# Designed miniproteins, single chains, continued (2): the designs that were tried, part 61

Each design is a single chain, and the fold is of that chain. pLDDT is the mean over its residues in the fold that is shown.

## One batch from the design tools (miniprotein)

Design m6097
Fold by ESMFold2-Fast:
Structure m6097 (fold): chain A 97 residues (1-97)
Amino acid sequence: SDVEKEAEKLAKEAIKAYREGNIKEAEKYLEELRKIAEENPDNAVVLEQIAYVEYNLGKKDEAIALLKKAVALDPNNEKTKMLLDMLEAELAEERAS
């Protein structure tokens, strides 16, 4: 959908801005993504895009929470489920030692 394409574009721009050290610009793109999510609360793809940005910004707990919500909205999306399982395993390992 056009909404999902816009969300993907904003997510890529947010990560690019963050990598270039433009933290304020990255935060603006993330805020735009959150507004799209508020307008489309049942769209799992939009939530996955926000989680992708949060993960890249080091907000792993927030990313996992959003992916859990995305899986609940679209339980047949095996890619999202696999990503969630991978991130939970990585976080558990990092916290163990």
Scores: mean pLDDT 84

Design m6098
Fold by ESMFold2-Fast:
Structure m6098 (fold): chain A 82 residues (1-82)
Amino acid sequence: SLPIPDWLRELFREAATLSPEERKNLFLKAGFPEILADILASMSPEELRKLAEATSEEDFQKLLDEMIKKYAERARKKREEL
């Protein structure tokens, strides 16, 4: 278990204060893949703050995985309702 880098915590804190469009641009500039930037931009400020507050790399990965799963489930339901 390695501590999360300060730059990554600050990135998520900043994202929590921005609009969804500005969040997507922030994550893209940070080198995140487009699909992940879209997922992260769709998250609530509260969800982004939880990522920023993660105390370990393992905790961060677990939170991120849970949020990605939630996003995928919402996207799947939306397609089925089409």
Scores: mean pLDDT 76

Design m6099
Fold by ESMFold2-Fast:
Structure m6099 (fold): chain A 64 residues (1-64)
Amino acid sequence: SPVDEVRKLLEEERDEMLRMSREEQLRKLMEIADFGMDKATSQEELDEIHALIQETWQELLAER
């Protein structure tokens, strides 16, 4: 599913994103969000993708 693909990408990219600037992290999150949203076929999938992006962003903010 698009949600599972986004979750996998966020997990795989997390360590790399921790080494990025805030601007680079936000850009990367937007790229992953766009990838998932383009494949989403329901509002439920869109909501889950948004939640995953927000959760990951909060985790990145907490780590620095």
Scores: mean pLDDT 83

Design m6100
Fold by ESMFold2-Fast:
Structure m6100 (fold): chain A 80 residues (1-80)
Amino acid sequence: MSKQQRVSLAISGALRLIGLVLDGAAADEILAEGRDFMQKLGMPSAQIDQVLNEAQALFDQGDAEAGVTLLIRALLEASD
């Protein structure tokens, strides 16, 4: 996958996650979509699990904005 293709995939993932939040999707659905995009970007499983655990903790605190922001940031960083 080219760098441009990785960046495009990360942007698509970010837009999908934002769409899920706007649609009132459950945290579990948002986390599952985040995992799928991180896997497609070739992120190591240990790093995916760490990011998802941190995002889950934010969702559990009622901070859905911070949780989604963390997932989006992870996707963009994985595109580098």
Scores: mean pLDDT 85

Design m6101
Fold by ESMFold2-Fast:
Structure m6101 (fold): chain A 94 residues (1-94)
Amino acid sequence: MAEAERERRRSRIEKVLNDLTPEQQKLLEEAVDEIERDEAGHRQALAAGKDPAIVDTALALRRIGIYWELSLKTGLPFETVKELIELLRERRRE
């Protein structure tokens, strides 16, 4: 049951991704690029001996901000934007 729900959500999100306007696609790609840069900066900060609690909190807050800003710019719901970013990041690792 939970797996069937995940497959339905994935199929729905893949359709949304294919139906995005060129402007929405560009905004989504830029948001993913920003998240990848933030994760690289997080790894560097941890390697430099910065406090993990502070660095982890900063990363989490920036990610929420990116999702919210992308939701506002595209007109898509926050949860849809989050799922689109997760799907695109998975595809970049393939």
Scores: mean pLDDT 81

Design m6102
Fold by ESMFold2-Fast:
Structure m6102 (fold): chain A 102 residues (1-102)
Amino acid sequence: SQLEQQRQIQEAIQRASEAFQQYQQAKQQLEQAIRDNSSPEKQQQLLQQYKQAHQELLGAMRELASLLDPRDRQIMLEGIDALEKQSQRFLAKAEAKIQQLE
Protein backbone atom coordinates (compact mmCIF):
# COMPACT_ATOMS: atom_id res chain seq x y z
CA SER A 1 0.00 0.00 0.00
CA GLN A 2 1.04 3.64 -0.44
CA LEU A 3 0.85 4.19 3.34
CA GLU A 4 3.06 1.15 3.98
CA GLN A 5 5.60 2.39 1.38
CA GLN A 6 5.61 5.85 3.01
CA ARG A 7 6.21 4.23 6.43
CA GLN A 8 9.11 2.17 5.04
CA ILE A 9 10.66 5.33 3.53
CA GLN A 10 10.33 7.22 6.84
CA GLU A 11 11.94 4.33 8.76
CA ALA A 12 14.78 4.13 6.19
CA ILE A 13 15.31 7.93 6.47
CA GLN A 14 15.55 7.57 10.26
CA ARG A 15 18.08 4.70 9.95
CA ALA A 16 20.17 6.68 7.42
CA SER A 17 20.07 9.78 9.68
CA GLU A 18 21.23 7.75 12.71
CA ALA A 19 23.97 6.05 10.65
CA PHE A 20 25.14 9.48 9.40
CA GLN A 21 25.37 10.79 13.00
CA GLN A 22 27.41 7.70 14.01
CA TYR A 23 29.66 8.18 10.95
CA GLN A 24 30.24 11.88 11.79
CA GLN A 25 31.07 11.02 15.42
CA ALA A 26 33.46 8.20 14.43
CA LYS A 27 35.22 10.46 11.89
CA GLN A 28 35.58 13.31 14.41
CA GLN A 29 36.86 10.95 17.14
CA LEU A 30 39.47 9.47 14.77
CA GLU A 31 40.57 12.94 13.55
CA GLN A 32 40.88 14.14 17.16
CA ALA A 33 42.85 11.04 18.27
CA ILE A 34 45.31 11.52 15.37
CA ARG A 35 45.63 15.26 16.19
CA ASP A 36 46.21 14.53 19.90
CA ASN A 37 48.80 11.80 19.08
CA SER A 38 46.74 9.22 20.99
CA SER A 39 48.21 5.72 21.44
CA PRO A 40 48.55 3.54 18.29
CA GLU A 41 46.04 1.13 19.89
CA LYS A 42 43.48 3.93 20.39
CA GLN A 43 43.96 5.25 16.83
CA GLN A 44 43.63 1.71 15.39
CA GLN A 45 40.45 1.10 17.46
CA LEU A 46 38.91 4.37 16.22
CA LEU A 47 39.95 3.58 12.62
CA GLN A 48 38.01 0.28 12.88
CA GLN A 49 35.01 2.14 14.36
CA TYR A 50 35.18 4.65 11.47
CA LYS A 51 35.28 1.81 8.88
CA GLN A 52 32.28 0.13 10.57
CA ALA A 53 30.25 3.37 10.74
CA HIS A 54 31.10 4.13 7.09
CA GLN A 55 29.85 0.69 5.93
CA GLU A 56 26.67 1.05 8.02
CA LEU A 57 26.01 4.49 6.51
CA LEU A 58 26.51 3.22 2.93
CA GLY A 59 24.16 0.30 3.64
CA ALA A 60 21.47 2.57 5.12
CA MET A 61 21.74 5.04 2.20
CA ARG A 62 21.51 2.23 -0.38
CA GLU A 63 18.45 0.77 1.39
CA LEU A 64 16.82 4.22 1.37
CA ALA A 65 17.72 4.72 -2.34
CA SER A 66 16.01 1.40 -3.22
CA LEU A 67 12.69 2.75 -1.81
CA LEU A 68 12.74 6.11 -3.63
CA ASP A 69 11.36 7.16 -7.02
CA PRO A 70 13.92 7.33 -9.89
CA ARG A 71 14.71 11.06 -9.49
CA ASP A 72 15.24 10.96 -5.70
CA ARG A 73 17.11 7.64 -6.07
CA GLN A 74 19.56 9.28 -8.53
CA ILE A 75 20.20 12.15 -6.06
CA MET A 76 20.83 9.63 -3.26
CA LEU A 77 23.19 7.54 -5.43
CA GLU A 78 25.17 10.69 -6.33
CA GLY A 79 25.42 11.42 -2.58
CA ILE A 80 26.70 7.88 -1.95
CA ASP A 81 29.35 8.30 -4.68
CA ALA A 82 30.46 11.64 -3.16
CA LEU A 83 30.63 10.08 0.32
CA GLU A 84 32.68 7.09 -0.94
CA LYS A 85 35.21 9.42 -2.64
CA GLN A 86 35.50 11.64 0.46
CA SER A 87 35.82 8.59 2.75
CA GLN A 88 38.47 6.94 0.53
CA ARG A 89 40.63 10.10 0.68
CA PHE A 90 40.17 10.43 4.45
CA LEU A 91 40.86 6.71 5.04
CA ALA A 92 44.09 6.76 2.98
CA LYS A 93 45.35 9.79 4.95
CA ALA A 94 44.37 8.28 8.34
CA GLU A 95 45.93 4.86 7.57
CA ALA A 96 49.19 6.53 6.43
CA LYS A 97 49.42 8.50 9.71
CA ILE A 98 48.69 5.41 11.85
CA GLN A 99 51.31 3.38 9.91
CA GLN A 100 53.94 5.97 10.95
CA LEU A 101 53.33 4.91 14.60
CA GLU A 102 54.72 1.37 14.08
Scores: mean pLDDT 87

Design m6103
Fold by ESMFold2-Fast:
Structure m6103 (fold): chain A 63 residues (1-63)
Amino acid sequence: MVDALRAELAGLDPAQRRQYLAARRRELFAQATKHWEDEAKLQQLAALLAELLRIEGVRAPAP
């Protein structure tokens, strides 16, 4: 759930937040690969990934 992700991020410092988001992104890609035939599951994972990238873009500025 997106709300659970936001709650977990609230207690982290900026460096921990970036590391956590990167780990979550990798987990979502791994799950999408395992469930590629399940459209509903892929849509759910895609929505979570999109939210992660949006949060990362706001909280983790350019390199």
Scores: mean pLDDT 65

Design m6104
Fold by ESMFold2-Fast:
Structure m6104 (fold): chain A 76 residues (1-76)
Amino acid sequence: MSLAERITELVARARELMRGLLATGTPEHEELARQLARAVVELFRLLLDPKASDAEIEAAVERLREVVERAEALLA
């Protein structure tokens, strides 16, 4: 898959997971929702920065993937 396809899928998944976390309403779920939001914001900040390297973008994608995996585990 292309980087753009991976980003699109991760962001869509993060959005769904945030909805589930916020619906649960525990402090642990709320904190993980904040971590997901921060990872998404940081990724978009880098995507909009003309000076950001491909390595920085890939690192942000990996950080978002890690938080997505933790959110999926918590909601399982």
Scores: mean pLDDT 83

Design m6105
Fold by ESMFold2-Fast:
Structure m6105 (fold): chain A 75 residues (1-75)
Amino acid sequence: MKAKEEAKKLREELEKLPEEEMLEKINKRLAELEEQLKNTSDEKKRKELIQKMMDLGVAELELAVKRVVEERLKK
C-alpha cells in the first residue's frame, strides 16, 4: 500500500506553497487520478487509485476546515 505515502509526500511538498497554489495542484492531481481510474479495469489498481483520491480529498478538506476555523478565530 503506497497511496497514503504518496499523499503525505505530496502534502509535504504543497506545504511550501501559497494556499491557492496548493489547491490548484491538488485538483490537478485528482484529475490525473480520475483519468487513470477511467482507463483501469484491474480491481486492485482501481482500489489503490480510489485510496489516493480519498487521501488527496482529505488533504483538501483539512485545508478548507483550517480556513473556516481561522476565520472564526478572527472574531
Scores: mean pLDDT 70

Design m6106
Fold by ESMFold2-Fast:
Structure m6106 (fold): chain A 94 residues (1-94)
Amino acid sequence: MSREQLDARLDYLLERLRELAERAPPEVAAKIEEFVAETRALAGRADTAQLEEIVVLVGSLLLDVEHALREGDYEGMAESIEKGRALLREIYAR
């Protein structure tokens, strides 16, 4: 996949994640917004391989957060976001 295609895919996934924030309690919504902002900042500095890993991570996280939201597990949503942030920082450290 080209860099441009990866950037577009990441933007799409982050917008889907933001839509889930609108359905979450304010505390969880704030964590999602912080994750989106940090991901965008790191993606701008990432190489293509790091960006591919970030796209996979955000895609998996979106599924986990959607599942937790469907179950009414707002604590699980917040936990998934925090774990996602830790993994994001690990990808960037590579």
Scores: mean pLDDT 85

Design m6107
Fold by ESMFold2-Fast:
Structure m6107 (fold): chain A 61 residues (1-61)
Amino acid sequence: MSIEEITERIIKQAKEMAEKGEYDVAIAFLEIARGIALSQGDYETAEKIDKALKELEEKAK
């Protein structure tokens, strides 16, 4: 399993948690996925995750 596949699976789980209203858990998963993307130099994926994190943080308020 590639790092890219792991990152995508974590993002999918974060989305499912957000759909259930579990925003804190969804945010934690996205932060992990963002860290992995940055460690691999995948800035495009990291920016997409940053946008999703901002949207979830606004909903969690």
Scores: mean pLDDT 80

Design m6108
Fold by ESMFold2-Fast:
Structure m6108 (fold): chain A 106 residues (1-106)
Amino acid sequence: APTEEQRRLIFRLGHIANDLATNEKVPSLEGLEKAIAESPVPGVYKPADEYIPRVEAARELGRLANELKRAGVITDEAVDQILAHLRDEGGLTPEAEAAFRAAYAE
C-alpha cells in the first residue's frame, strides 16, 4: 500500500490533473472526491490561494508523476492515460504537455 507521503503525492497529482482537464484554475479541489476518499490528506491547495499558470501546473504534474513512478506507485501507462484524458478535454496546450514531459523525464 502507498505510504502517507505517497498518498499526498497521489492526491496532489489528481487535483492538478482534474483542474487541467476541467479548464479550472489550479489549485482547485473541485471534482477530486474519489481521490480524497482513497487518499485522505491534511491540506494541500486552497481556492483562496494564488493560482499558478497552466504551464507551471503541468510541470508540477510531471514532477509528481515522476516521483510516483520512481516509487513504483504509478506506471507509464497510467501517465499516458492521464495525458490522453487531458488532451481529449482540451486541458493541455502543446506547451503545457512539453513542460509535463520534460519534468516527467527527470
Scores: mean pLDDT 67

Design m6109
Fold by ESMFold2-Fast:
Structure m6109 (fold): chain A 93 residues (1-93)
Amino acid sequence: PVARSEEEERRLRGQLLLQEIIAEAAKRMEAEGKTGDTPENQAEALRLIAEEAEKRGLDSSHLLEAAEAIENNDLAAAEAHVAKAVEEIVAAG
């Protein structure tokens, strides 16, 4: 057993922050009865994740761009924007 480095602990905190944001957005989607894997529900989930990130002082720009990309059926752009948003949120921990 090796103690985690300060960098590993910061990364873990960032991952927990990301999970908390996603869980709160998912809870809001469930409360509104928005179920099913549709582009409309995917875009709205990303917008709710963006709102939860903004409440925590985080940049939501990439999440909003990902939602717009899904609405435009540009899955490659959506994936790139989500990846950037995840990296920035994890780094914020």
Scores: mean pLDDT 81

Design m6110
Fold by ESMFold2-Fast:
Structure m6110 (fold): chain A 61 residues (1-61)
Amino acid sequence: MSEEERERLFKEVERTLLLMQAYLALKSGDFETAERYAEQLRELGFEEDAEWVRKQIEEAK
């Protein structure tokens, strides 16, 4: 497996874990923690997932 392929797979694993953590934070009403996970998703290049989390926060307010 190439280094690029390994980095891509690692990012996908991180994406899944961050989305799961954001979802749990949203369900518990911890919007500050959910926002932090959204920012981490954006930093990894998953801007659509970050915007989805932020939309959920705004709708829950």
Scores: mean pLDDT 81

Design m6111
Fold by ESMFold2-Fast:
Structure m6111 (fold): chain A 99 residues (1-99)
Amino acid sequence: AAILEEARSKFPSEKVQNAIRAIELDPNNAEAWCNLGNIYSDRYNLTRSEQDLENAIICYKQALELDPNHAKAWNNLIIALRLLGREDEAEEVRQMRDA
């Protein structure tokens, strides 16, 4: 709830609204959660706000709870954790992916 409201209020882009709509129509859509995570990660490249990476991580984790075989969500979660300096968590996630 909180992450979707933040994205809705903070981002004026149609791409964000489309991702939120996809999740609202089907909250079990792992691809839509991964797409929202990618939007937050792309925003971090411009803002350097750690909060944008934290929000991306929440979205990728949600995608993986829904679909543990979602390769893009695994890879992007590892990258986001490393960018935050959470290297031990990134390695744990990598081991879970490779198990």
Scores: mean pLDDT 83

Design m6112
Fold by ESMFold2-Fast:
Structure m6112 (fold): chain A 86 residues (1-86)
Amino acid sequence: NLEKEYEKVKKEMEELIKKANELITQRDSLRKQAENAIKEGKVDEANKLLKQADELSKQRDETIQKAVEAFNRYEKLKKEIEELKK
C-alpha cells in the first residue's frame, strides 16, 4: 500500500528534522558551557565539553543526511501516488 509507505516516510522525515534541531540545541548548550569553563580556567572540563559538542555535530550531520534521503523518498512516493490516480 503506497499510501501507508508515504505516511511512514513523511513521519520519518519529520522525526529526523526534529532530532536534528534537538542536536543543534544540545551542541550549542555544551559549547556555551565550554566557553564558561575556559573563562574559569577549567581547561580539562572545557576540552571534555567540546569533544561532546563535536560528537553532537557529527550526529546532526548524519541526521540531516538521513532527513534529505527521507525527503527524496517522500517526493518519489508522492509522484507514484499521483500517477496511480490517472
Scores: mean pLDDT 86

Design m6113
Fold by ESMFold2-Fast:
Structure m6113 (fold): chain A 105 residues (1-105)
Amino acid sequence: SNDDVLARVRQLLEEAVAEASKEFDPETAELVRTLAEGILEYVRFLINELDAPPELAIRLAFRLAEHELDQQIKRNPEKRETYERIRERLRELTRRALRAVAELQ
């Protein structure tokens, strides 16, 4: 169900935020939290309001998060190395979310 998909995506994002809080400085951890909240809200919007397939909703939401991260790198080039690590985590999380949603459908 859509509720099961959203619950699973929320769980994965909450785990990622918890891990970031242990790995990164507070400012970087806050960026991860903000990106995670944006991903979840956009997935929810695409599924519930636009009746988008869960796979498409996940792919679009994570792509927008990567785009926002690119904008943050342009504004803060001194943080590029750290933010590229976040990008790697986002890509891993995208793969995990897609696997999880496939198992629920």
Scores: mean pLDDT 88

Design m6114
Fold by ESMFold2-Fast:
Structure m6114 (fold): chain A 75 residues (1-75)
Amino acid sequence: MKEVAEAASAALEKNPEAADFVARTLGEVYRLEKEGKSKEEIADAVLRAADEASQNPKYKEVAEILREAAEKLRK
């Protein structure tokens, strides 16, 4: 998903320390895409990642970027 890849790049620009978290999120999205899951199911996975990121105050911007990407996937 181009939208998720662009969001991942933006998140790493703001918070390089989130690299492992962002890589795991991209891996999950890639897996779901290869399994033929719907855009809605992929968006739900990205939203779960955003919720996880929001638990860490240092990753607040990462969470916001991922949430926006998920909303774009649903449209």
Scores: mean pLDDT 80

Design m6115
Fold by ESMFold2-Fast:
Structure m6115 (fold): chain A 86 residues (1-86)
Amino acid sequence: SPEEALKKQRELLGEISELLGRAAQLLRDAQAPQALIDEFYARVRAIQARINASQQKSLEEQLRTLEEDLEEARRLLAAVEAAVRA
C-alpha cells in the first residue's frame, strides 16, 4: 500500500541518518584529521544527492535508492570505525 511504502521510506531515511550521525560522532570523538572529515562529508553529499534525485521517481525506485544508500551508509560507518581505530 502507499501508506506502507511511505512508512518504509521514513524507516530507511531514519536508519541512514542514524548511521551517518554515529560516523560523524566517531570522527569528532577521535579528533579525526581534516582530510578524513572532508572525505566523510563528500560521501554524505553523494548519498544526499542520490536521495534528492530519486524524489521525482516512483516510490518503488525511491525505496530501491534508499536501500542502496543504507548499504553505502553502513560501509561508510565501517570505514570510519576502521580509520579511527588505526
Scores: mean pLDDT 89

Design m6116
Fold by ESMFold2-Fast:
Formats: structure tokens, sequence, C-alpha cells
Structure m6116 (fold): chain A 95 residues (1-95)
């Protein structure tokens, strides 16, 4: 079984992959990577229930969800700009 640190590390990996897919307008791939990141966070929470250990990662996930909602509403041409908006939250999660 992965450690708590490995679960957070994998979630951060998939968050970055989701952002790269969004930047490239690969919306379906961005959604799939976001789902994988959410699945790793869910496994982490089932083990510890401590939200402070993943607060930055949660902010990055929430920002990606909002970006994808905006892309669904406004169309794929806004996806690179939405990817840039989530970059600071992802950097904070990986710090």
Amino acid sequence: SPSDEELIEKANEYVEKAREALKNKDIEEAEEYLKKAQDYVKEYLERTHDPEQYAALKAALDALVEGLITVMREGPDVAPAEAEKVAPAIAAAQA
C-alpha cells in the first residue's frame, strides 16, 4: 500500500498532468487526470481525515474544477488561460 506521502505525491502528479492537458486544450484528458488526483486524495482522507495535510492540494484541485467548469461554459479557447490561473495553487501544493 502507498504511504500517506506517496498518495499526496501521486495526487500532485495528476494535478500537474491535468493542468498540462488543460493548457493543450485536451479537455477530456484533463478531466481524467483530475479524477485520478481526486481518487488519490479520497484514499488519503479515508486513512487520516486530516484536511490540513492536503490544504494546498485541495486548493489546486478546486481551482482545476473551476477552470474546467469555465472551459465547459466558454469553450476550449479559454483553456490555456484557465491553466495559467491554477499554476500558483499547483506550485504551492508542490512546495
Scores: mean pLDDT 83

Design m6117
Fold by ESMFold2-Fast:
Formats: C-alpha cells, sequence, structure tokens
Structure m6117 (fold): chain A 80 residues (1-80)
C-alpha cells in the first residue's frame, strides 16, 4: 500500500539522517525529502522525491546513495 511504502521510505531516510559523516547540507536534503514523501499522494511523487535526493547524495556519498537506492527499490517491491 502507499501508506506502507511511505512509512518504509521515511524509515530509510531517517536512517540516512542518523548516519555518521553526513554533512549538514545533506542532512537538510534528507529532511526535505522526508517532508516531500509525507506530502506525497502518489507513487510517482514518492519516486520523484527519493530520486532527487539520491542524485544529490551520490555526489557526496556514492556508497550510501547506492545503498539507499537498492533499499528504496526493495521497499517499492514489497508495497506493490
Amino acid sequence: SLEELKKEVIRLLERALATPGVSPEVQEGIRKAIEEVEKAKTLQEIRDAVTEFINLLSGEQPELAAELAREFLEAVRKAI
């Protein structure tokens, strides 16, 4: 369900926010992504919010970005 996907995606983003070594700028980006996911009404809006953030993160933390991308895809598979 959409609500289960939102919950799982927010959990993934909160875990990223708690990761040591993440810059304040990236932390701000994560908080913004959480807000966008909370406001999302469709799967596409969730995907857009997460994709924008992962693209930003890949410039600073490529390994963390790849991990989040894989976990996001897994969350989508479980929700649909």
Scores: mean pLDDT 80

Design m6118
Fold by ESMFold2-Fast:
Structure m6118 (fold): chain A 59 residues (1-59)
Amino acid sequence: MEEVERMRREAREARENSEELLKEGEKSVSSYAAGKILESGASASEMIAERLERRLREE
């Protein structure tokens, strides 16, 4: 569970940062690019964490 919780925290932080950067991205193309990179990373981490959590929950 520790690894899953850590991944979820990191993914959540990345997602929040991504959303903030994407909002600023309407006025800055650099922020938009950074936001897209973080969004992709967050999505991948969330999927992996969810799979691990399901396996741990199933024992």
Scores: mean pLDDT 74

Design m6119
Fold by ESMFold2-Fast:
Structure m6119 (fold): chain A 64 residues (1-64)
Amino acid sequence: SGSSADARSDASIQSADFAAKDGKANGEGMLGYMVGRLAAEENRKLGDEEGADASFALGEEAGK
């Protein structure tokens, strides 16, 4: 069903956002970067290019 895929995509984006903010504060930017990349790849497979770009950008910010 579509709800499971949507929940998974949202969870990945939320994890990337949380990791980016919390990771910067706690020095775990690399974890945020990896989560963002994984979320971006999943969103691209779902056809959500904007969600993929947003997830990747959050991860990239965490890694900086």
Scores: mean pLDDT 64

Design m6120
Fold by ESMFold2-Fast:
Structure m6120 (fold): chain A 108 residues (1-108)
Amino acid sequence: KEEFEELLKRAEALLEELRALTKGEEGLKTVDQLGTIAVGSIKKAYEEGDKEQQEQALKDLKYLVKLLEIALALVKEKYEEYEKLIEELGLNEEEKEDIEELVEAIKR
């Protein structure tokens, strides 16, 4: 419970930072979809689900927090931090391209 609550708080803080850096209407929509659909779905699965669903929601939230940290590093042009986070998650070139596309959507 404490681990999930701390990760949820971290995800919300990262989304707030991304929203603050976003100037375009389409970019704001992308950040809001991450907050309302991705975070909302994970929170619902944790609150309403059985123990297996709660464990999966915790894993999904850990992954989402890492994706948000990577996206934020790239939006801030912190390329050394970005490369370190990509290595820590073991992301391949295709997954890296997906993150770069997400960042471009946020910048729109």
Scores: mean pLDDT 79

Design m6121
Fold by ESMFold2-Fast:
Structure m6121 (fold): chain A 68 residues (1-68)
Amino acid sequence: MMSFEEIKKLVLDNVRLSVRGGESREDVESQLNRMLKWGKERYGLSDEQIEEIRKEARKLIEELLKEQ
């Protein structure tokens, strides 16, 4: 089973690839929400763990969009 840290890394890596691949903020946030739902449903992540990943991912999206 994937650990919380492995899932967080996977989500953040996906965000980096999507932003650098030229996807819009709306598309990246849509993918983020799908990945978080997947993590909750498949790996039983808590709401607190989901919010931690969402917070870090949103900060990363803002930082990477400034690079485009």
Scores: mean pLDDT 81

Design m6122
Fold by ESMFold2-Fast:
Structure m6122 (fold): chain A 71 residues (1-71)
Amino acid sequence: ASEEEMKEAEKVAETIKKVGEAVGAPEEGRRIAELVLENMKKDPKEALEKGQKAGVLMALGRPEEALKVVE
């Protein structure tokens, strides 16, 4: 992944962690953030797209669905 893609992934991961804390799902938020960063090593484009979708699902109070998106 490029430096720009990694910085975007770090921002997405940090946002997901904060949203997870805010919606009462901090463990799911941390796991999703870890999976997004891990998946950047395999497919950066897919990892970022799935991470962004998972972030939206977390914000909507759907942490179980968010986790399934990034698994």
Scores: mean pLDDT 80

Design m6123
Fold by ESMFold2-Fast:
Structure m6123 (fold): chain A 66 residues (1-66)
Amino acid sequence: AEARAENLAKAGAALGDTQGARGAAAAGQSMVDQGKETVSAEEAGRLGEQAAGPVGGRAARQLAMS
């Protein structure tokens, strides 16, 4: 499953200031900054974990799968 990187960043930001939201926003923004239009669930999870730990990684992966 793939999601638009920009949409993942916006969805994470819209969820507010939680660890999961920060992870999802950071994953999407990182892919946008790299010039990527889409992000896989695995890549989103990895980037979310780097930004906000395991909870951020799980949240980013779930949002990317939606």
Scores: mean pLDDT 72

Design m6124
Fold by ESMFold2-Fast:
Structure m6124 (fold): chain A 71 residues (1-71)
Amino acid sequence: SEEEYRRLLEEARKAVDDIVEEGKKQGLPDGEVLARAMRKVDELAEKHGLTPEQRARLRREVAAYLVEKLS
């Protein structure tokens, strides 16, 4: 459902926030932080059984969020 998707998107954003924070503490380059965050998004999509369309949507929305945070 759209509500379930929005809840998952919120969880993904929180997970990405943790990855960004950890990456800053470790001095990781932005490209490595992005790679780790996108791997986490793919793991969440698999775990929750998202369709290819929902996965693509989740990837796009999280990538936009992450780019904004790193800018």
Scores: mean pLDDT 84

Design m6125
Fold by ESMFold2-Fast:
Structure m6125 (fold): chain A 75 residues (1-75)
Amino acid sequence: MSLREKAIQLAKELIALLKQAQAKGLISEENYERAVKLIEQTIELVEQGKLSDEEIEGLIASLQKLIDALKKMLA
């Protein structure tokens, strides 16, 4: 799997977890919508090839930390 494919896959996982958090009332609908918009804009930058490999690796690390935090919150 390429760095780009991994970043996009993690971003989709994060959106799914955010939807679960919103459904459980842990985040507001407004915060969910804002977060999804920011994640979608970040995916667009990755798909457009505007990020270096180093920037994509940093993004993957950040996405993983957020996913881990949300999984802990949802448990």
Scores: mean pLDDT 85

Design m6126
Fold by ESMFold2-Fast:
Structure m6126 (fold): chain A 85 residues (1-85)
Amino acid sequence: MTDLVKLTGIVKTDSTVDSDGVETQTLELNVEVEPGPWTYTLAVHMSKAGTATLTLRTPEGKVGTGTGSAGANEPAIMTASGVVD
């Protein structure tokens, strides 16, 4: 379909490092969804144990957020959902 709505997304990972506290990485993404209810699930693998947070923002400024945590090299699963008009 040609009439998709673009969601702006970020994935922020916070991993524990032995001497320096928390290592933070950010990955930007864009997701296209049809108008109406949406759900997006993403799995990330971190080299160290930590948490990952997925935030997707509609053009109208509505936000869907999902957070997952995992051990080193295990999948952290995040699910964000919302509605876009």
Scores: mean pLDDT 76

Design m6127
Fold by ESMFold2-Fast:
Structure m6127 (fold): chain A 60 residues (1-60)
Amino acid sequence: SREELVAKLIEFMKWLEKNSSPAQVQDASLAADEAHARAVEEGDYELGIKEIEEIKKKLE
C-alpha cells in the first residue's frame, strides 16, 4: 500500500542519517524520493519499496 511505501521511506531515511556520510545521504535520499514518486505515479507501491531496499543494500 502507499502507507507501507511511506513507512519504508521514513525507515530508510532514519537508517541513512545514522549510517551514511552527508554526500551519501543527499544522493541516496534523492534516489529514494524518485523511487517513491515513480511508485505513486504508476500505482506500484511494492516496486517502490523494492527499489528503496535495493538502494539500502548497495550502501551496506
Scores: mean pLDDT 79

Design m6128
Fold by ESMFold2-Fast:
Structure m6128 (fold): chain A 109 residues (1-109)
Amino acid sequence: MEETLKKVTEDVLMSPEMAKELAEAIERAKKALEEKKKELPPEEHSVVDAALRLLEVVEKLIPHLSDEEAKEIKKLLEEIANAENYEALKKAVEKLADLIVLSIIKNAK
């Protein structure tokens, strides 16, 4: 019997160092979003709330992400944390949502 499954399960998709950096980026983005929510009018809070929910999805995806995917997500999390206005925040959130959807679709196949 060929035990190919054991080799696949030992193939670490993301380095432990990248996982730590991604977790730190998620925490920074959460804090930045909570601060931005206080400054934004109530009508714009839905984008912040959506972003916070996307961060929860990212946390659950960490074991399934490659280093390349994690690096791209980290970059978008930094764009969210550093967004100077609502337009920049919205664009960063939309890009993050697209990457998350693609990662979910790939893992579902």
Scores: mean pLDDT 75

Design m6129
Fold by ESMFold2-Fast:
Structure m6129 (fold): chain A 87 residues (1-87)
Amino acid sequence: SEEEERRRRIEEIEEEAKARAEELRKAGRFDRRSAALLILEGMARALEVLGRDDAAARLRAVAADLAAGRISVAEAAERVRALAAEL
């Protein structure tokens, strides 16, 4: 069913994020910012699977600010919490 396919897609996104985290650890590049970026990307992809392109775009904007060093991990977490309250 379509519901089963969406669930499988979300599980694949989770597995992919875990694999990327391990790659970063092996490269000595796994830190709090890298972990936060992986979480944000995974959440945005999951929202896209659920048809929430608007919410995904807002999370990607937070990820872009974090990746560019414009905000801290703590600020990114606060913005994500505020966005979640609107969903």
Scores: mean pLDDT 82

Design m6130
Fold by ESMFold2-Fast:
Structure m6130 (fold): chain A 76 residues (1-76)
Amino acid sequence: SMAEIEELVEEIVELRATLDRESFIEEAVRLLTERLNLSPEEQAEARFLLERVYDLSEADFRAAVRDFLLVLVDRK
């Protein structure tokens, strides 16, 4: 649901604010894997996306993460 996506987005934003880059990537991928049951391929995609958007402003980071999570959830 959208509410679940928004909860995940805020958890990921908080992880970026509190952890160093490497710890953030590992914890965020682990969180997404547990919550969305990601395959190893989807975990690699999530890691790539998070590394790519890491240095964005909070608002742009939040938007990019939200868009990515919507794509993951809507995959057939």
Scores: mean pLDDT 87

Design m6131
Fold by ESMFold2-Fast:
Structure m6131 (fold): chain A 75 residues (1-75)
Amino acid sequence: APPREKWPIGTQTIFDILEEEGPVEQSVLAERVSEATGVPKSTVRAAIREMVRLGLLEESTGPDGRRLVSLSEKA
């Protein structure tokens, strides 16, 4: 993984929420992180995408077809 100084903005808050709640719908996660940190929702969404690319998060599809995000087994 890249050094912490190169990690996306809000990475720690994303980890904290997913550790407490388990899989969360991507839009809900982005909104909660934005509210907690004051970072724009679009920036949080970019951070989530980068963390999935880095293998820190996993994407899945819920029963209703919504995109869920969870912690990777590798993290």
Scores: mean pLDDT 73

